# Designed miniproteins, single chains, continued (2): the designs that were tried, part 40

Each design is a single chain, and the fold is of that chain. pLDDT is the mean over its residues in the fold that is shown.

## One batch from the design tools (miniprotein)

Design m5444
Fold by ESMFold2-Fast:
Structure m5444 (fold): chain A 80 residues (1-80)
Amino acid sequence: SPLEQLEELRKWIEEKIKANKKLSGTELHDLLQRAADIPGLKPEYLAELARAVYEYLQTGDSLKALEKMLEILKKAIEEL
């Protein structure tokens, strides 16, 4: 279900935050593709996720970007 797919992405991001791992641009692109493929995800949340990815690529601050992405996914889950 869309909820299960969003929860899987949320868990994956939480695991990356806990591991304190820097993500590659390819991994971030794959994250955005997975989110875009989830039925019922509001376009506004996809846009917010894309913005967080863009900020990471500009600043190199992966932790801040991942925490922001996690917040966005939690909001999307609450609205399903």
Scores: mean pLDDT 79

Design m5445
Fold by ESMFold2-Fast:
Structure m5445 (fold): chain A 60 residues (1-60)
Amino acid sequence: EAYDLMIENLKKAGVPEEVLERIKELYEKGDFDGVRALLKEHFAPMIAGGRAGAQALAAA
């Protein structure tokens, strides 16, 4: 449920399919810390640079 919304929001944010597959694998394993770390690395520069990146993370 929340998983599908997260993946859809990440696609809208322009995350590559290869990265989405890694997030799916981590989520299915229950490695939420790994998911959060990956999201922070990919979106941290966007958050520092603008509100669009912050909104994408808030929606995910």
Scores: mean pLDDT 68

Design m5446
Fold by ESMFold2-Fast:
Structure m5446 (fold): chain A 56 residues (1-56)
Amino acid sequence: SAAELLAAADEYEAKAEALRAEAAKEKDPLRKDILLGMADLLLGMAAWLRRKAEEL
């Protein structure tokens, strides 16, 4: 259902926010880049899920 897709998108956005917060405290540039990259992937999935919910 659309509600299930939106709930999943909200969870991915929350996980992305947590990764960004962790990245802000990270001193190793490589680990920071990995955390930010993971957050961007999760935000992309959230955006995709929201678009799919609109199509239902």
Scores: mean pLDDT 89

Design m5447
Fold by ESMFold2-Fast:
Structure m5447 (fold): chain A 50 residues (1-50)
Amino acid sequence: MDIYYETAVKLYRDKGWDKNQVRSYLSQVTGGSISQEELDEIVEKVEKEL
């Protein structure tokens, strides 16, 4: 979780990506190993903490 969270934070801050772009990227990079529920949790946490 921590490494994906850090990646999501960087994408939001550096690229200004939205939640759908970050979710798609993490899903593709992990080859679908990360669940949709985990992706949603990561994205929601980033949005609340930024």
Scores: mean pLDDT 76

Design m5448
Fold by ESMFold2-Fast:
Structure m5448 (fold): chain A 98 residues (1-98)
Amino acid sequence: AVDADAITYEEVSYTTDANGNKTVTLKLRVDGNDAAIDQAAQLVRDLLESAGVPKEMADEVAAKLREEIRKHDRAEVTITATKNADGSVTVKVEVKPV
């Protein structure tokens, strides 16, 4: 089970512009223990899929997050995912120590 303070939500936002581009921004702080990392990765994957990111891309992002967060005792994670009106998807992930 994850401790309530092991994952902290700092930002969750959904925006859609006039041209139909949809952007999701998620900012979390995550403890570098396996339980917190597993919960954060699942949460990120579910959020990206709900935002229209393909499952395969969401799974890859979640896997990379697990590896990057494990390098730190606590990490700040920022994810920006954009589904463009033409159907293309871009995901930017930043992980840094806290």
Scores: mean pLDDT 78

Design m5449
Fold by ESMFold2-Fast:
Structure m5449 (fold): chain A 70 residues (1-70)
Amino acid sequence: SLRERILEVGQRAEELAATVPEAEAQRIDAEVAARFAPAIRAALAAGAPEEELRRLYLAAVEALREALEA
């Protein structure tokens, strides 16, 4: 399920963040959050289905994982 995938990727991102200097991990997290926050806020304001919100969250945690792997 999308929920299980979000949890799996989120866990991986947390593991990766532990291997990066704290200041760098915080910067990456803030940049990814800023990138996805407008779309998530808009979807919430529009009353988007839970499945659409889960797809946005998955995209955000995937982007976080990718940024931490770089």
Scores: mean pLDDT 85

Design m5450
Fold by ESMFold2-Fast:
Structure m5450 (fold): chain A 86 residues (1-86)
Amino acid sequence: DELEKQIKRLEKKIKELEEELKKDPSNEQAKRDLANYLQGLATLYRLLGKNEKAAEYYEKAAKLYEELGDFKQAEELRKLAKEVLS
């Protein structure tokens, strides 16, 4: 399944970025990349019909965007999280 392969690739990248942020929590670029990949993973879970996982990853991405000062993107992702659970 092509979607499942994309999910596994994103999960690997997310794990690598989480390890980078443990070593340097001030790395804004790694935090931004992590937020982007978490948003991508949420979208793939939504396409696969795994709405609870999609909502979880949208919320995780939203928290990182909020930490980066991107409040509009954070709000939009939280709305998406709520919508996929409806």
Scores: mean pLDDT 87

Design m5451
Fold by ESMFold2-Fast:
Structure m5451 (fold): chain A 69 residues (1-69)
Amino acid sequence: MYAIVVVRLRSPEDLEKLRELAEKYDAVGIGFIDEDTAGIIVPESKVDEFVKALREAGIEVLEVIPGVP
């Protein structure tokens, strides 16, 4: 199972940090919802650690959608 983590990107630096964290936590993809909002698909077992890492990196987490098959 996967989770979708929705984040707000405020700068190009946020996007770079997001890509690095997505790779570290084995994300299967990053989709852009609009110009400053992205959804990341990560293994559900890693979602809590990923969300913590995003927040520690200064990235705003808007939503977490668990239970994606």
Scores: mean pLDDT 82

Design m5452
Fold by ESMFold2-Fast:
Structure m5452 (fold): chain A 62 residues (1-62)
Amino acid sequence: MMSEEEAKKKIKELVEEAKKSDEETQWELELKRSVVVAAAKGEEEAKREEEKNKSILEELKK
């Protein structure tokens, strides 16, 4: 039957749609973790900047 190609396409589309809905929560969780990681990185950089400033000030205190 030539409708095999049609059925195949339709099934693929439906599976993709279903997957999107089901995995939407998973992607949300992944995004949340990405944000946390980005925040952590920002904090680390801020910490380094502060340490650098302290070092300079300590030297200037002479």
Scores: mean pLDDT 62

Design m5454
Fold by ESMFold2-Fast:
Structure m5454 (fold): chain A 79 residues (1-79)
Amino acid sequence: SAERLARIEAAVRTTRKKYPRETLTTEEQRQAFAEALNAALVAAGLPPLPDEVARELVELYLQGASARELAERALELLA
């Protein structure tokens, strides 16, 4: 739904602000992003993403994807 997408996008924007793309240079930092994103989703009343989905979103973020594009991909892959 549009409301669910907006909540996911807000969580993505919050996580991106804490972890700018240029800081994600190690696997530990990329994992920290994935964990922070899931924490933001849970705080927003959403289920956490599966590890595979969270890892895909980190790679898309590193490739320059917008917060909206990351949120749309997350919504597609939520089980």
Scores: mean pLDDT 84

Design m5455
Fold by ESMFold2-Fast:
Structure m5455 (fold): chain A 75 residues (1-75)
Amino acid sequence: MAEAEALRRVAERAAELGLDEVAEYLRKAAEALERGDLEEAEKYEEKAIELANKLSDEQKQALLEAIAEVAEELA
């Protein structure tokens, strides 16, 4: 599923940026989507967003760039 692949790639980029907690929850969301567990995936996505909102402006910008790059790769 393209959405699970997108979350996996964003998780890898987040880990490379040192955003380990964001990366962990994005990976868990991808794994939940791969299992067809939409409620669990949504829960992990919400947690990743909550953690991302606590990041510095520079870290938020880097994460948004990673998301945009992944979206372009999968389009």
Scores: mean pLDDT 82

Design m5456
Fold by ESMFold2-Fast:
Structure m5456 (fold): chain A 75 residues (1-75)
Amino acid sequence: MKLSPEELKRFEDFVRDYLLGLYRELKAQGKSKEEIIEEIKKFVDDLISRYKDNPELVEAIKKVGDEIIEFVKKE
């Protein structure tokens, strides 16, 4: 299935907001940067598995996941 550019962007924004929320919650729980990155990677892998039959969504998930991991590493 091909998504419109607007639909793909909304999906990317949704995933990004969720991962940022997860980062904030784990940070508030006193998790280390390394533990937060591990949990984000696990969630990204689970999402990729759920959407494995849609290469466009898998690519979007990988892109956003990498962006958020880089963000966490810089904090």
Scores: mean pLDDT 83

Design m5457
Fold by ESMFold2-Fast:
Formats: C-alpha cells, structure tokens, sequence
Structure m5457 (fold): chain A 85 residues (1-85)
C-alpha cells in the first residue's frame, strides 16, 4: 500500500534524524528511498511520477487532492488498489 510505503520512508527519515541529520534532510532521504522503491516495484513510470508529485506536495504541507487533477487522483487510487490485490 502507498500508506505502508510512506510509513517505511518516514521510519527511515526518523532514523536519519536520530543519526544527526536535520528533520528536513531526513525527510528528503526518506522520500528518495520511497521513490526508489516505487520505481523498483512498479514498471509504470507515469504512475511513479504522479506518486512522487503527490508525496512532494505532502512534504511541503500541501493537500495533494487540491493540486492533482481528477484523472491523476484516479491513477493514484488504481495504483493503491493494484498493490492491495
């Protein structure tokens, strides 16, 4: 699930922060690891780009639903469904 991947990336970020990195630098490392895992697990680079953009918006404190189109949100939802099935 996208939620589980975000949680794992957050845990990696928290570990980096405990090892002396700033909160923002640690979050960037976590985000990069999440993107790497998404690209490795899913051959659909278009889906990976949409997820990457949604995560970048979340990192900036912006609501992805506010900034993504209905078509992009549908692709993201289909991605989550495929990971569950």
Amino acid sequence: MLEEMIKEAKEIAEKAAKEGMSKEEAMEIGLRKLIEKLKEKFGDEEVAKIVERALELLRRGEDPEKFLTEEELKILEEFEKKVLE
Scores: mean pLDDT 64

Design m5458
Fold by ESMFold2-Fast:
Structure m5458 (fold): chain A 70 residues (1-70)
Amino acid sequence: SPLEEKIKQLEKELKEARNTQADVEARLSAMEAAGADPREGAILHTVLGILRAGIDFLEEQIKKLKEELE
C-alpha cells in the first residue's frame, strides 16, 4: 500500500529526528557539566525547540495517515 510505505518513511524520519534530539540533549548536558559558555547552551536550546516542533509535526502526520487506514 502506498499509504503504508509513506507511514514507514515518516516513521524512519521520526526515528532519525529523535536520535538527533537525543544527541543535542546529550551535548547540552555535557556543556552544563563542563561549565561552557551560556550563549552556546542558548543556541542548542533553540535547535532543540526546532527539533521538538519537527517531531510533533511528524507524529501528527503519521497519526493522520494511520487514521486513513481505518
Scores: mean pLDDT 84

Design m5459
Fold by ESMFold2-Fast:
Structure m5459 (fold): chain A 116 residues (1-116)
Amino acid sequence: MAEEEIEEIKKRIEEDPKKVSSELLNDTPEGLELLKRIAELLEGDEETRRALARALVELFKKHPEVTTLLLIELAKRYPEQMKRFLPLFEEEIAKVPELQERGKELVELLRHIVEK
């Protein structure tokens, strides 16, 4: 189930954010597999993309550094999937007052990457 997969991804990142950041920065097989799993969820239906948007907003709130890196790598490697996702992510960020400023900066950065 998509919800179970999203929760598993969240737990993996929350268990060791520094390790996940390292895996993403060094293009490890584990980092690339994580990005591919998320990209496959982004290719799902709108409900799956919105659930993922909510999960990534919660991750950005708790673990901003690793979440920012994850989203940047997704935007670079899966720009078409990220183009469809960004409006939903922006809507979910807008619902969290404490993330309004930082979330807007992140969304603008991600839009720049996917538009290249």
Scores: mean pLDDT 85

Design m5460
Fold by ESMFold2-Fast:
Structure m5460 (fold): chain A 57 residues (1-57)
Amino acid sequence: EEQLRRDVHRFELEYEGAQAAAERAKKDPETGEELVKKFNDRAEQARSRAEAARAAL
Protein backbone atom coordinates (compact mmCIF):
# COMPACT_ATOMS: atom_id res chain seq x y z
CA GLU A 1 0.00 0.00 0.00
CA GLU A 2 2.86 2.43 0.70
CA GLN A 3 4.18 1.73 -2.80
CA LEU A 4 0.76 2.35 -4.36
CA ARG A 5 0.39 5.64 -2.46
CA ARG A 6 3.75 6.80 -3.83
CA ASP A 7 2.78 5.65 -7.31
CA VAL A 8 -0.43 7.70 -7.18
CA HIS A 9 1.53 10.84 -6.30
CA ARG A 10 4.10 10.10 -8.99
CA PHE A 11 1.45 9.61 -11.68
CA GLU A 12 -0.30 12.82 -10.63
CA LEU A 13 2.96 14.72 -11.10
CA GLU A 14 3.45 13.08 -14.52
CA TYR A 15 -0.06 14.16 -15.49
CA GLU A 16 0.64 17.77 -14.51
CA GLY A 17 3.94 17.75 -16.39
CA ALA A 18 2.42 16.24 -19.51
CA GLN A 19 -0.39 18.83 -19.54
CA ALA A 20 2.11 21.68 -19.18
CA ALA A 21 4.25 20.22 -21.97
CA ALA A 22 1.20 19.91 -24.25
CA GLU A 23 0.24 23.55 -23.67
CA ARG A 24 3.77 24.77 -24.39
CA ALA A 25 4.01 22.56 -27.48
CA LYS A 26 0.71 23.98 -28.76
CA LYS A 27 2.03 27.55 -28.46
CA ASP A 28 5.42 26.75 -30.02
CA PRO A 29 5.34 27.63 -33.75
CA GLU A 30 7.89 24.89 -34.50
CA THR A 31 5.90 22.19 -32.71
CA GLY A 32 3.42 20.19 -34.75
CA GLU A 33 0.00 18.86 -33.88
CA GLU A 34 1.50 15.36 -33.57
CA LEU A 35 3.67 16.40 -30.63
CA VAL A 36 0.68 17.97 -28.88
CA LYS A 37 -1.22 14.70 -29.32
CA LYS A 38 1.71 12.75 -27.88
CA PHE A 39 1.77 14.86 -24.71
CA ASN A 40 -2.03 14.72 -24.38
CA ASP A 41 -1.88 10.93 -24.69
CA ARG A 42 0.75 10.80 -21.94
CA ALA A 43 -1.42 12.95 -19.70
CA GLU A 44 -4.40 10.63 -20.24
CA GLN A 45 -2.26 7.56 -19.53
CA ALA A 46 -0.89 9.11 -16.32
CA ARG A 47 -4.42 10.02 -15.20
CA SER A 48 -5.67 6.47 -15.88
CA ARG A 49 -2.71 4.97 -14.02
CA ALA A 50 -3.29 7.26 -11.05
CA GLU A 51 -6.98 6.27 -10.94
CA ALA A 52 -6.13 2.56 -11.20
CA ALA A 53 -3.54 2.82 -8.42
CA ARG A 54 -5.98 4.78 -6.27
CA ALA A 55 -8.65 2.12 -6.84
CA ALA A 56 -6.16 -0.61 -5.85
CA LEU A 57 -5.37 1.25 -2.63
Scores: mean pLDDT 77

Design m5461
Fold by ESMFold2-Fast:
Structure m5461 (fold): chain A 64 residues (1-64)
Amino acid sequence: GTMTRQRILSEILRLRQQAGWTNDQFIAWIRQTFGIDPATISDLLNQPISTLRQIVAAMRRQLR
């Protein structure tokens, strides 16, 4: 199922809201930090779970 990806996506969205980032600002940060270019938030769901976990870990570091 998609439950693992859905849980990670929910965490990413919560952290983005906590950071106060717009979708465009978040996508720009993803491009700068990871060198990937998702056109939309939905495109992030297609990333490998390992990449999504790295995004969560990096967001948690930024919010400290």
Scores: mean pLDDT 77

Design m5462
Fold by ESMFold2-Fast:
Structure m5462 (fold): chain A 67 residues (1-67)
Amino acid sequence: SLGEQAVKLGEEALKAAEEGNGEKAMELARRAISLASQATRAGDVEGGQQGLKLAGEAGKKAKELGF
């Protein structure tokens, strides 16, 4: 589902940020946010919210790395 894809990309974004790759983390986080929004509009509110939370955490860590 779109929600599952959003969560997966959010998890990958967070991993990239933890590995110090802020640019990759930001790119994956932006994609996760897009899919999460689409999932929520399609009725997968839980998947959409989980994707957004993971993307937000990844984005915060990437910003701390200077991205």
Scores: mean pLDDT 84

Design m5463
Fold by ESMFold2-Fast:
Formats: C-alpha cells, structure tokens, sequence
Structure m5463 (fold): chain A 78 residues (1-78)
C-alpha cells in the first residue's frame, strides 16, 4: 500500500522516526502485512528502540513463519 512504500522510501533516506510512523499506518490498514512488521522492526532498531524492534520482528514471524529476514534479525539481537 502507499504507506508501506512511503515507509520504505523514508527508511532508505535515514528518516527512521518518519519511517516508523508510515509503517504503523501500513499495519493499521493491513495488520497481516509481515513485510511492514519486519521493516518497522528495522526502523525501530535503527533508532535504538530494540525491545520494540524485537516485538515487531516477532509479529512478522507470527504472520509469516518462513520470513527468513525476520528470523535472521531476531538471531542477531538475541
């Protein structure tokens, strides 16, 4: 969706707080978007919000257990 694409654009620019807001809007529109949860986790981790990042990665895996990127991210933080 448009919010998810905007979040990716903001993340690529290093605008992590704005990326978090865009990904949260994407999740509000589609809570089953595992990629939005995963990228929310990346943006939160970039901000040093590591506990919130872990919860976002866990949500991505709960939706898509085969999400290799989310599994790798959890392993690196744990």
Amino acid sequence: DAHYQEGLRLYAQGRYEEAVQAFLLAIAEDPANADAWYNLGLALAALGRHEEALEAFRNALAIDPDNEKARAALAEVE
Scores: mean pLDDT 86

Design m5464
Fold by ESMFold2-Fast:
Structure m5464 (fold): chain A 61 residues (1-61)
Amino acid sequence: EEKIKILEEILKALENIKAGGSPEDMDRVAELLKELGIEVDPTTSLDEIEALVKKQLENLK
């Protein structure tokens, strides 16, 4: 239940970054990914993070 909410929060933060949001949104994404136990390399692209999060969300919905 909480996992779905966290994944949706990550997607919203990623959309804000793509729309010209602040670097603080990326720190939020990293914290939320850690909460889910998902390890992501700092060099991973935003599109790859989004695809991974969407795949996790689809598996839970």
Scores: mean pLDDT 75

Design m5465
Fold by ESMFold2-Fast:
Structure m5465 (fold): chain A 61 residues (1-61)
Amino acid sequence: MISDEELDRAVLELEAAVLVTIARKEEDPAERAELYARAADLYAQAGRDALAAEYRALAAA
């Protein structure tokens, strides 16, 4: 049985993955950075600290 907490985490990870996909297709560097920053925040909320750090680094580049 999946807990509500695990389901919430899965939804956050899915939303973050969608933002990363959009960011990879974004040609505007400023908008791309913003999308990576938002994805990083969602991964952090999902407890995926390593992925959050990776995408924060991409947002800052």
Scores: mean pLDDT 82

Design m5466
Fold by ESMFold2-Fast:
Structure m5466 (fold): chain A 67 residues (1-67)
Amino acid sequence: MRPTDAEILEALGLMYLGIGRFYESQGKYKEAADAYEKSAVLFEQAGNTDLAEEARKKAEELRKKYE
């Protein structure tokens, strides 16, 4: 990836991570899980595997709450 593209993807990943945390705090676990999953995909595309794994774990944890 071009460096600028990776920086944009990481910034978007952080934005969705924040959105996921917000929905989680409101008890909206489905919306939170969707936001964390989007965040994980963006971090993976940016090459940030650590944050991608963190976001995926959060999405899986939250899916258990509404399933």
Scores: mean pLDDT 81

Design m5467
Fold by ESMFold2-Fast:
Parts: C-alpha cells; sequence; structure tokens
Structure m5467 (fold): chain A 64 residues (1-64)
C-alpha cells in the first residue's frame, strides 16, 4: 500500500500545482495504484485506493 499511497500523493500534488494529466496518464495511474492495492489481498485497501485515485482523476478533470 505504501507505493500506492505515494503514487496517489505525488499525482495529487502535481494536479494541485497546476499540472494537467492526459487521459492516458490518468488511466495508467489508476491501473498502477489498483494493482498495487490488490497485491495486499485486502478488499478495504483496494476500495480506499480506488476512492483516492478517483478523487485525483476528478480534480484533474475539473481543473482543466
Amino acid sequence: MEEAEKLIEEARERVEKGEVFSDEELEKLEREVLNLAAQTGDSAVVHEAAVKVGEVVKLNRELR
């Protein structure tokens, strides 16, 4: 989970600083985060990661 959290936080900081992710970059981020979370074997961790990534994706799209 630590690697997934790091990816989410780095992406959030980049969006907050005014960087705009492409749709391909957002899809890659979501896939990487969810894959890392799934490796923990904990469905609650996967759900939390999905929610947090979804918030970053939504924020990026709203700030475009």
Scores: mean pLDDT 77

Design m5468
Fold by ESMFold2-Fast:
Structure m5468 (fold): chain A 100 residues (1-100)
Amino acid sequence: SLSEAQKAQILEALGIAIRHYLDEAVKAGLISEEEAEEIYRELTEIVREGLASGDVAAFEARVEELRARFIERHPEAAALLTGLFDAVVALFKSLVARKL
């Protein structure tokens, strides 16, 4: 199990990576600043909930729901958003599942 300090460090590290990816997407004109803020808020909350529960399957399902919703709204950004969500899931699983 992860300590509260470890959960905080993982959330901070993932939050920084997500923010950087989204800022580059806005700079490239692929998504708006408002869309980036919405994705950041919802994705970091899903990460926080996943870290609190330790339920990797529920975390993956929530990320897939968010991915599907944003790709439906912005099909032009599908490749970029898929890359972000896949990277977040892979990193979360690497950091959380290895410490079960």
Scores: mean pLDDT 81

Design m5469
Fold by ESMFold2-Fast:
Structure m5469 (fold): chain A 73 residues (1-73)
Amino acid sequence: SELKEQTKEAAKRLKELIKKLESQGAPKEVIEKLRKIAKEIEKASELEDPEKSFQEVKKQAAEAEKILKEWLE
């Protein structure tokens, strides 16, 4: 339950960061991709299997990193 709550909180904080990036002029394409990732992390927090939840969060985090690196370079 603590891990589930922390994962949901992380998704909320990511959504807050996305709003800040949008206000700073980040491209709509980047914002849309990051919002999808935040939703997938939130969905992963609802999985009954902690191992599958962890694997999904890890995959989504890697996708977010790739998107940010592609945008910054």
Scores: mean pLDDT 79

Design m5470
Fold by ESMFold2-Fast:
Structure m5470 (fold): chain A 93 residues (1-93)
Amino acid sequence: MEAAEFLRAVARAQVEIARELGDEETAARLEAAAEARAGMSEEEAEALRENLIARTEDPELRARIEAARSMAELGEILAEEIRRAYERLQAEL
């Protein structure tokens, strides 16, 4: 259940970005792909969290990842990071 919530949170951010760009077909495809990957195991989810902590250089982001109590919270943190990365790319235009 939680692994599916994590994937859906990440996919939601990507879908919202695709819709803002006017690409509804890509948005629909991303939603379908997230549901198809709802089979991520808890072991895989834990390995992902540990890897993210080890690779995160931003101390605030690292603290948020470490403080996440569920895969759903981790998914929301990553969704926010994806949104911020997109905003930064738009500003660099």
Scores: mean pLDDT 66

Design m5471
Fold by ESMFold2-Fast:
Structure m5471 (fold): chain A 88 residues (1-88)
Amino acid sequence: EEERKKRIEELRKELVALTKKLFDSGLPQEEIDAIRKMLKDLREKYPEYAYLVGAVELLRAILEDNLPIEQAYERGKKAAEEAVKELK
């Protein structure tokens, strides 16, 4: 329980940093809007821990690994689903 709280705080900090990096990335506004919608969909579908895991993975896939948005979203969803299993 305490270990998960620390991981959630770490993920929140990483998500804030990656979101700032996204706005500074120089990506077209249409792509930024698509990514923001994907993040919103993850937030609405998953509990906080799983959402944070998926959101961080999605943004890292785009910003650090240069994956296409569709592949990044699939990677984010898989990470969120695995995080949901950890909650059981």
Scores: mean pLDDT 83

Design m5472
Fold by ESMFold2-Fast:
Structure m5472 (fold): chain A 66 residues (1-66)
Amino acid sequence: SKADELIEKAEQAYKEGNYEEAARYVMEALFLDPENEKARELLKKLIDEHPDVALQAMEAVARERR
């Protein structure tokens, strides 16, 4: 699915140290499938390890989607 594709991109970005892009892909995946366990788990990891970057990405996605 599109959500699964976005999660794969988020995992790749996280592996490359691009945490802002990883958080953005996770937020997009959660917008499409809010109950997606893998996306929720990855978002939790990003918030725990890189809270400033995760917050910035969440705010950016919220502005673009409103």
Scores: mean pLDDT 79

Design m5473
Fold by ESMFold2-Fast:
Structure m5473 (fold): chain A 61 residues (1-61)
Amino acid sequence: SAALAKALVMADLGVPEEVVDRALELVRRGDFEGAIRVLMEEGGLSREEAEGAVQAIATLS
């Protein structure tokens, strides 16, 4: 579920809720690179962390 993906990304990676919500919207639209970019630039994640977060979102949502 989107709620589970959001909770995991927030808890495990310390990303703010508003940034995770934008990443969820981008993944829902199939914009995986956009989601990675948002998580890196606004969430403060490395590319590896952002790719893992996007994978989790895509799998759980």
Scores: mean pLDDT 82

Design m5474
Fold by ESMFold2-Fast:
Structure m5474 (fold): chain A 64 residues (1-64)
Amino acid sequence: SDVAHTQAMQQAASLIEQGKRALEVDGDREKAAQYYFQAADVLEQAGFPESAEDLRKEAERVRG
């Protein structure tokens, strides 16, 4: 449903923001990558596999 997709997008956005803060404020690349992987899982389950793949690539880049 549209509501479920909207909630998934909001959850993913929140996780991405937490990942950015972990990276930019704490310098914690491992924690940032964990948030990006969690956001990717949320997007994949919501039916956005391409967006999920992009986030997983970003997570791997952040981890080094």
Scores: mean pLDDT 86

Design m5475
Fold by ESMFold2-Fast:
Structure m5475 (fold): chain A 69 residues (1-69)
Amino acid sequence: SQEELKQQAEELKNEGNKLKDEGKYDEAFDKYDEALEIAEKIPDAEKLIDDISVEWLKTAVEKVTAEQK
């Protein structure tokens, strides 16, 4: 169902967030990419796609700042 797909995408986003918090940025990107792939198949999931994309961008900023240390 669409609700199951939304839950799966949210779960992958949460896994990505945990990996980001652990400094595992490349693994976090993989989880966000999987979440986006699922979310893009869901009708009217624009807000979910936006939320995942924001976390992806935050991860990119954190990776860049970590690499400068």
Scores: mean pLDDT 85

Design m5476
Fold by ESMFold2-Fast:
Structure m5476 (fold): chain A 66 residues (1-66)
Amino acid sequence: MEERLAAVSPESRALARWIADQLFEAMERTRDELRKALEKGEVVNGLTPEQIEALLADLERALADR
């Protein structure tokens, strides 16, 4: 329903952008925390450093796409 999304009101679009900004801010904080954990060689929430590195790469790609 791309047509329906394009027809969304300016107020609804502003809210969606604000939510997106909050999500990207949260992802940036998570990226910084994971990077610090990786530098220390720590296991975070059962994730190995290799898994943390993969998640960090995915977060950086998501942030770069914005």
Scores: mean pLDDT 71

Design m5477
Fold by ESMFold2-Fast:
Structure m5477 (fold): chain A 64 residues (1-64)
Amino acid sequence: MSDEEIAEEVARRTGVSREAAELAVEMAKNGVKPEDAARVLTRRFGISRETARRAVELAKELLK
């Protein structure tokens, strides 16, 4: 899958914005820990920590 396709799938499955999903994919690619990535997403996009963590974990799974 392309990074764009992964971001679209993450946004669709978790309900986060495409911008939040794109950042989740970028952080997952750079090996950022899910908890640290979730905090960044929560601060920037106002989403819950649980939803942010799910987005990052899904991005990591789809990047394989």
Scores: mean pLDDT 83

Design m5478
Fold by ESMFold2-Fast:
Structure m5478 (fold): chain A 106 residues (1-106)
Amino acid sequence: EEELKAKAEKYRKKGEEAFSNGDYETAGVYYLDAGNLYRKLGDYEKALESYRKAIEAFEKAIKAGNESMKPLLASAYRNLADVYEKLGKTEEAEKYREKADQIEKE
């Protein structure tokens, strides 16, 4: 547990650094991994924050021309939806699952 907490925080900070430097691909991956670790730890608040930042980073990378980030964007939306479901926010969970499905249908 302590090792996973330290790793999540390290990945979150690396994502912040990459994002501030305009490295949105790297930022998205670190934020997604941080979100996954926070989710495993049951820290749903930090998981939601990390997934939202991953989504923002991947969207910026895709807009800049990197279409290969689309599967990761879809994954971030699905993981965000799973956290909302665990929090009892089923309407929000459904909306983000629909966004993931739409991205994957391209």
Scores: mean pLDDT 88

Design m5479
Fold by ESMFold2-Fast:
Structure m5479 (fold): chain A 84 residues (1-84)
Amino acid sequence: MPPLTPLEVRILDVIAENSPNPVTQSDIARELGVSQSTVSRHIRRLERRGLVERLPDPNDPRRRVIRLTQKGVDALGEVRAKEA
């Protein structure tokens, strides 16, 4: 499997920094200064790898919130450890 891209690491970092509060794709796009379509493409890859999950927003059924899985937390921790 290819390693996480720098943008995917930043996406995971934004989600982790907001934990335990969930974030939307719009929140991530705003924080990183990228388009929502760019975030959506990377979120789909991260979800396929089991690193994030998409949950319905109870306040708006048209929205999804993004949360880290335990595997996602572990993967981000490994990336940070290798940079130190």
Scores: mean pLDDT 77

Design m5480
Fold by ESMFold2-Fast:
Structure m5480 (fold): chain A 68 residues (1-68)
Amino acid sequence: SKIHEILEEMIKLIAEALKNGDEETYQKLRDLLKEAVDIIHDPSLTEEQKLARLEEILKEAKEIMEKS
């Protein structure tokens, strides 16, 4: 599923930040992952709404990595 693919990409970004010893970036990415998990478990959101929000979170995570 696309949700699974987004989570895998986020986990890879977190692993890269950890490998680079960038604790500030690692913490920011962990907070975004927590937000993503909350979105996945939100019963008020449709699958399409969850996917759209997760795509925005992944975009933000990638931007954080580029600026680090």
Scores: mean pLDDT 85

Design m5481
Fold by ESMFold2-Fast:
Structure m5481 (fold): chain A 84 residues (1-84)
Amino acid sequence: MELLVEARRALARGDYDRAIELFEKALQENPDNAEAYTLLGEAYLRKGDYDKAIEAFKKSLELDPDNPVARTLLEEAERRKAAA
């Protein structure tokens, strides 16, 4: 999926606004994509938008409850929010 590949590259470069835009577009095409929600949450987490990161990770876990990556990142986002 080309859109998700481009979004991951933006995230890796630290271009969080571009990554968010591309993940949101991917979710418009497939709203049940748990992986896209996990990566959207990671982009928000890296940007420091902890509330939006938590929302995205929770949505990912609603779609895929057995995802250890989304669970770990949710715990990290909640810790960072509490410490801020």
Scores: mean pLDDT 84

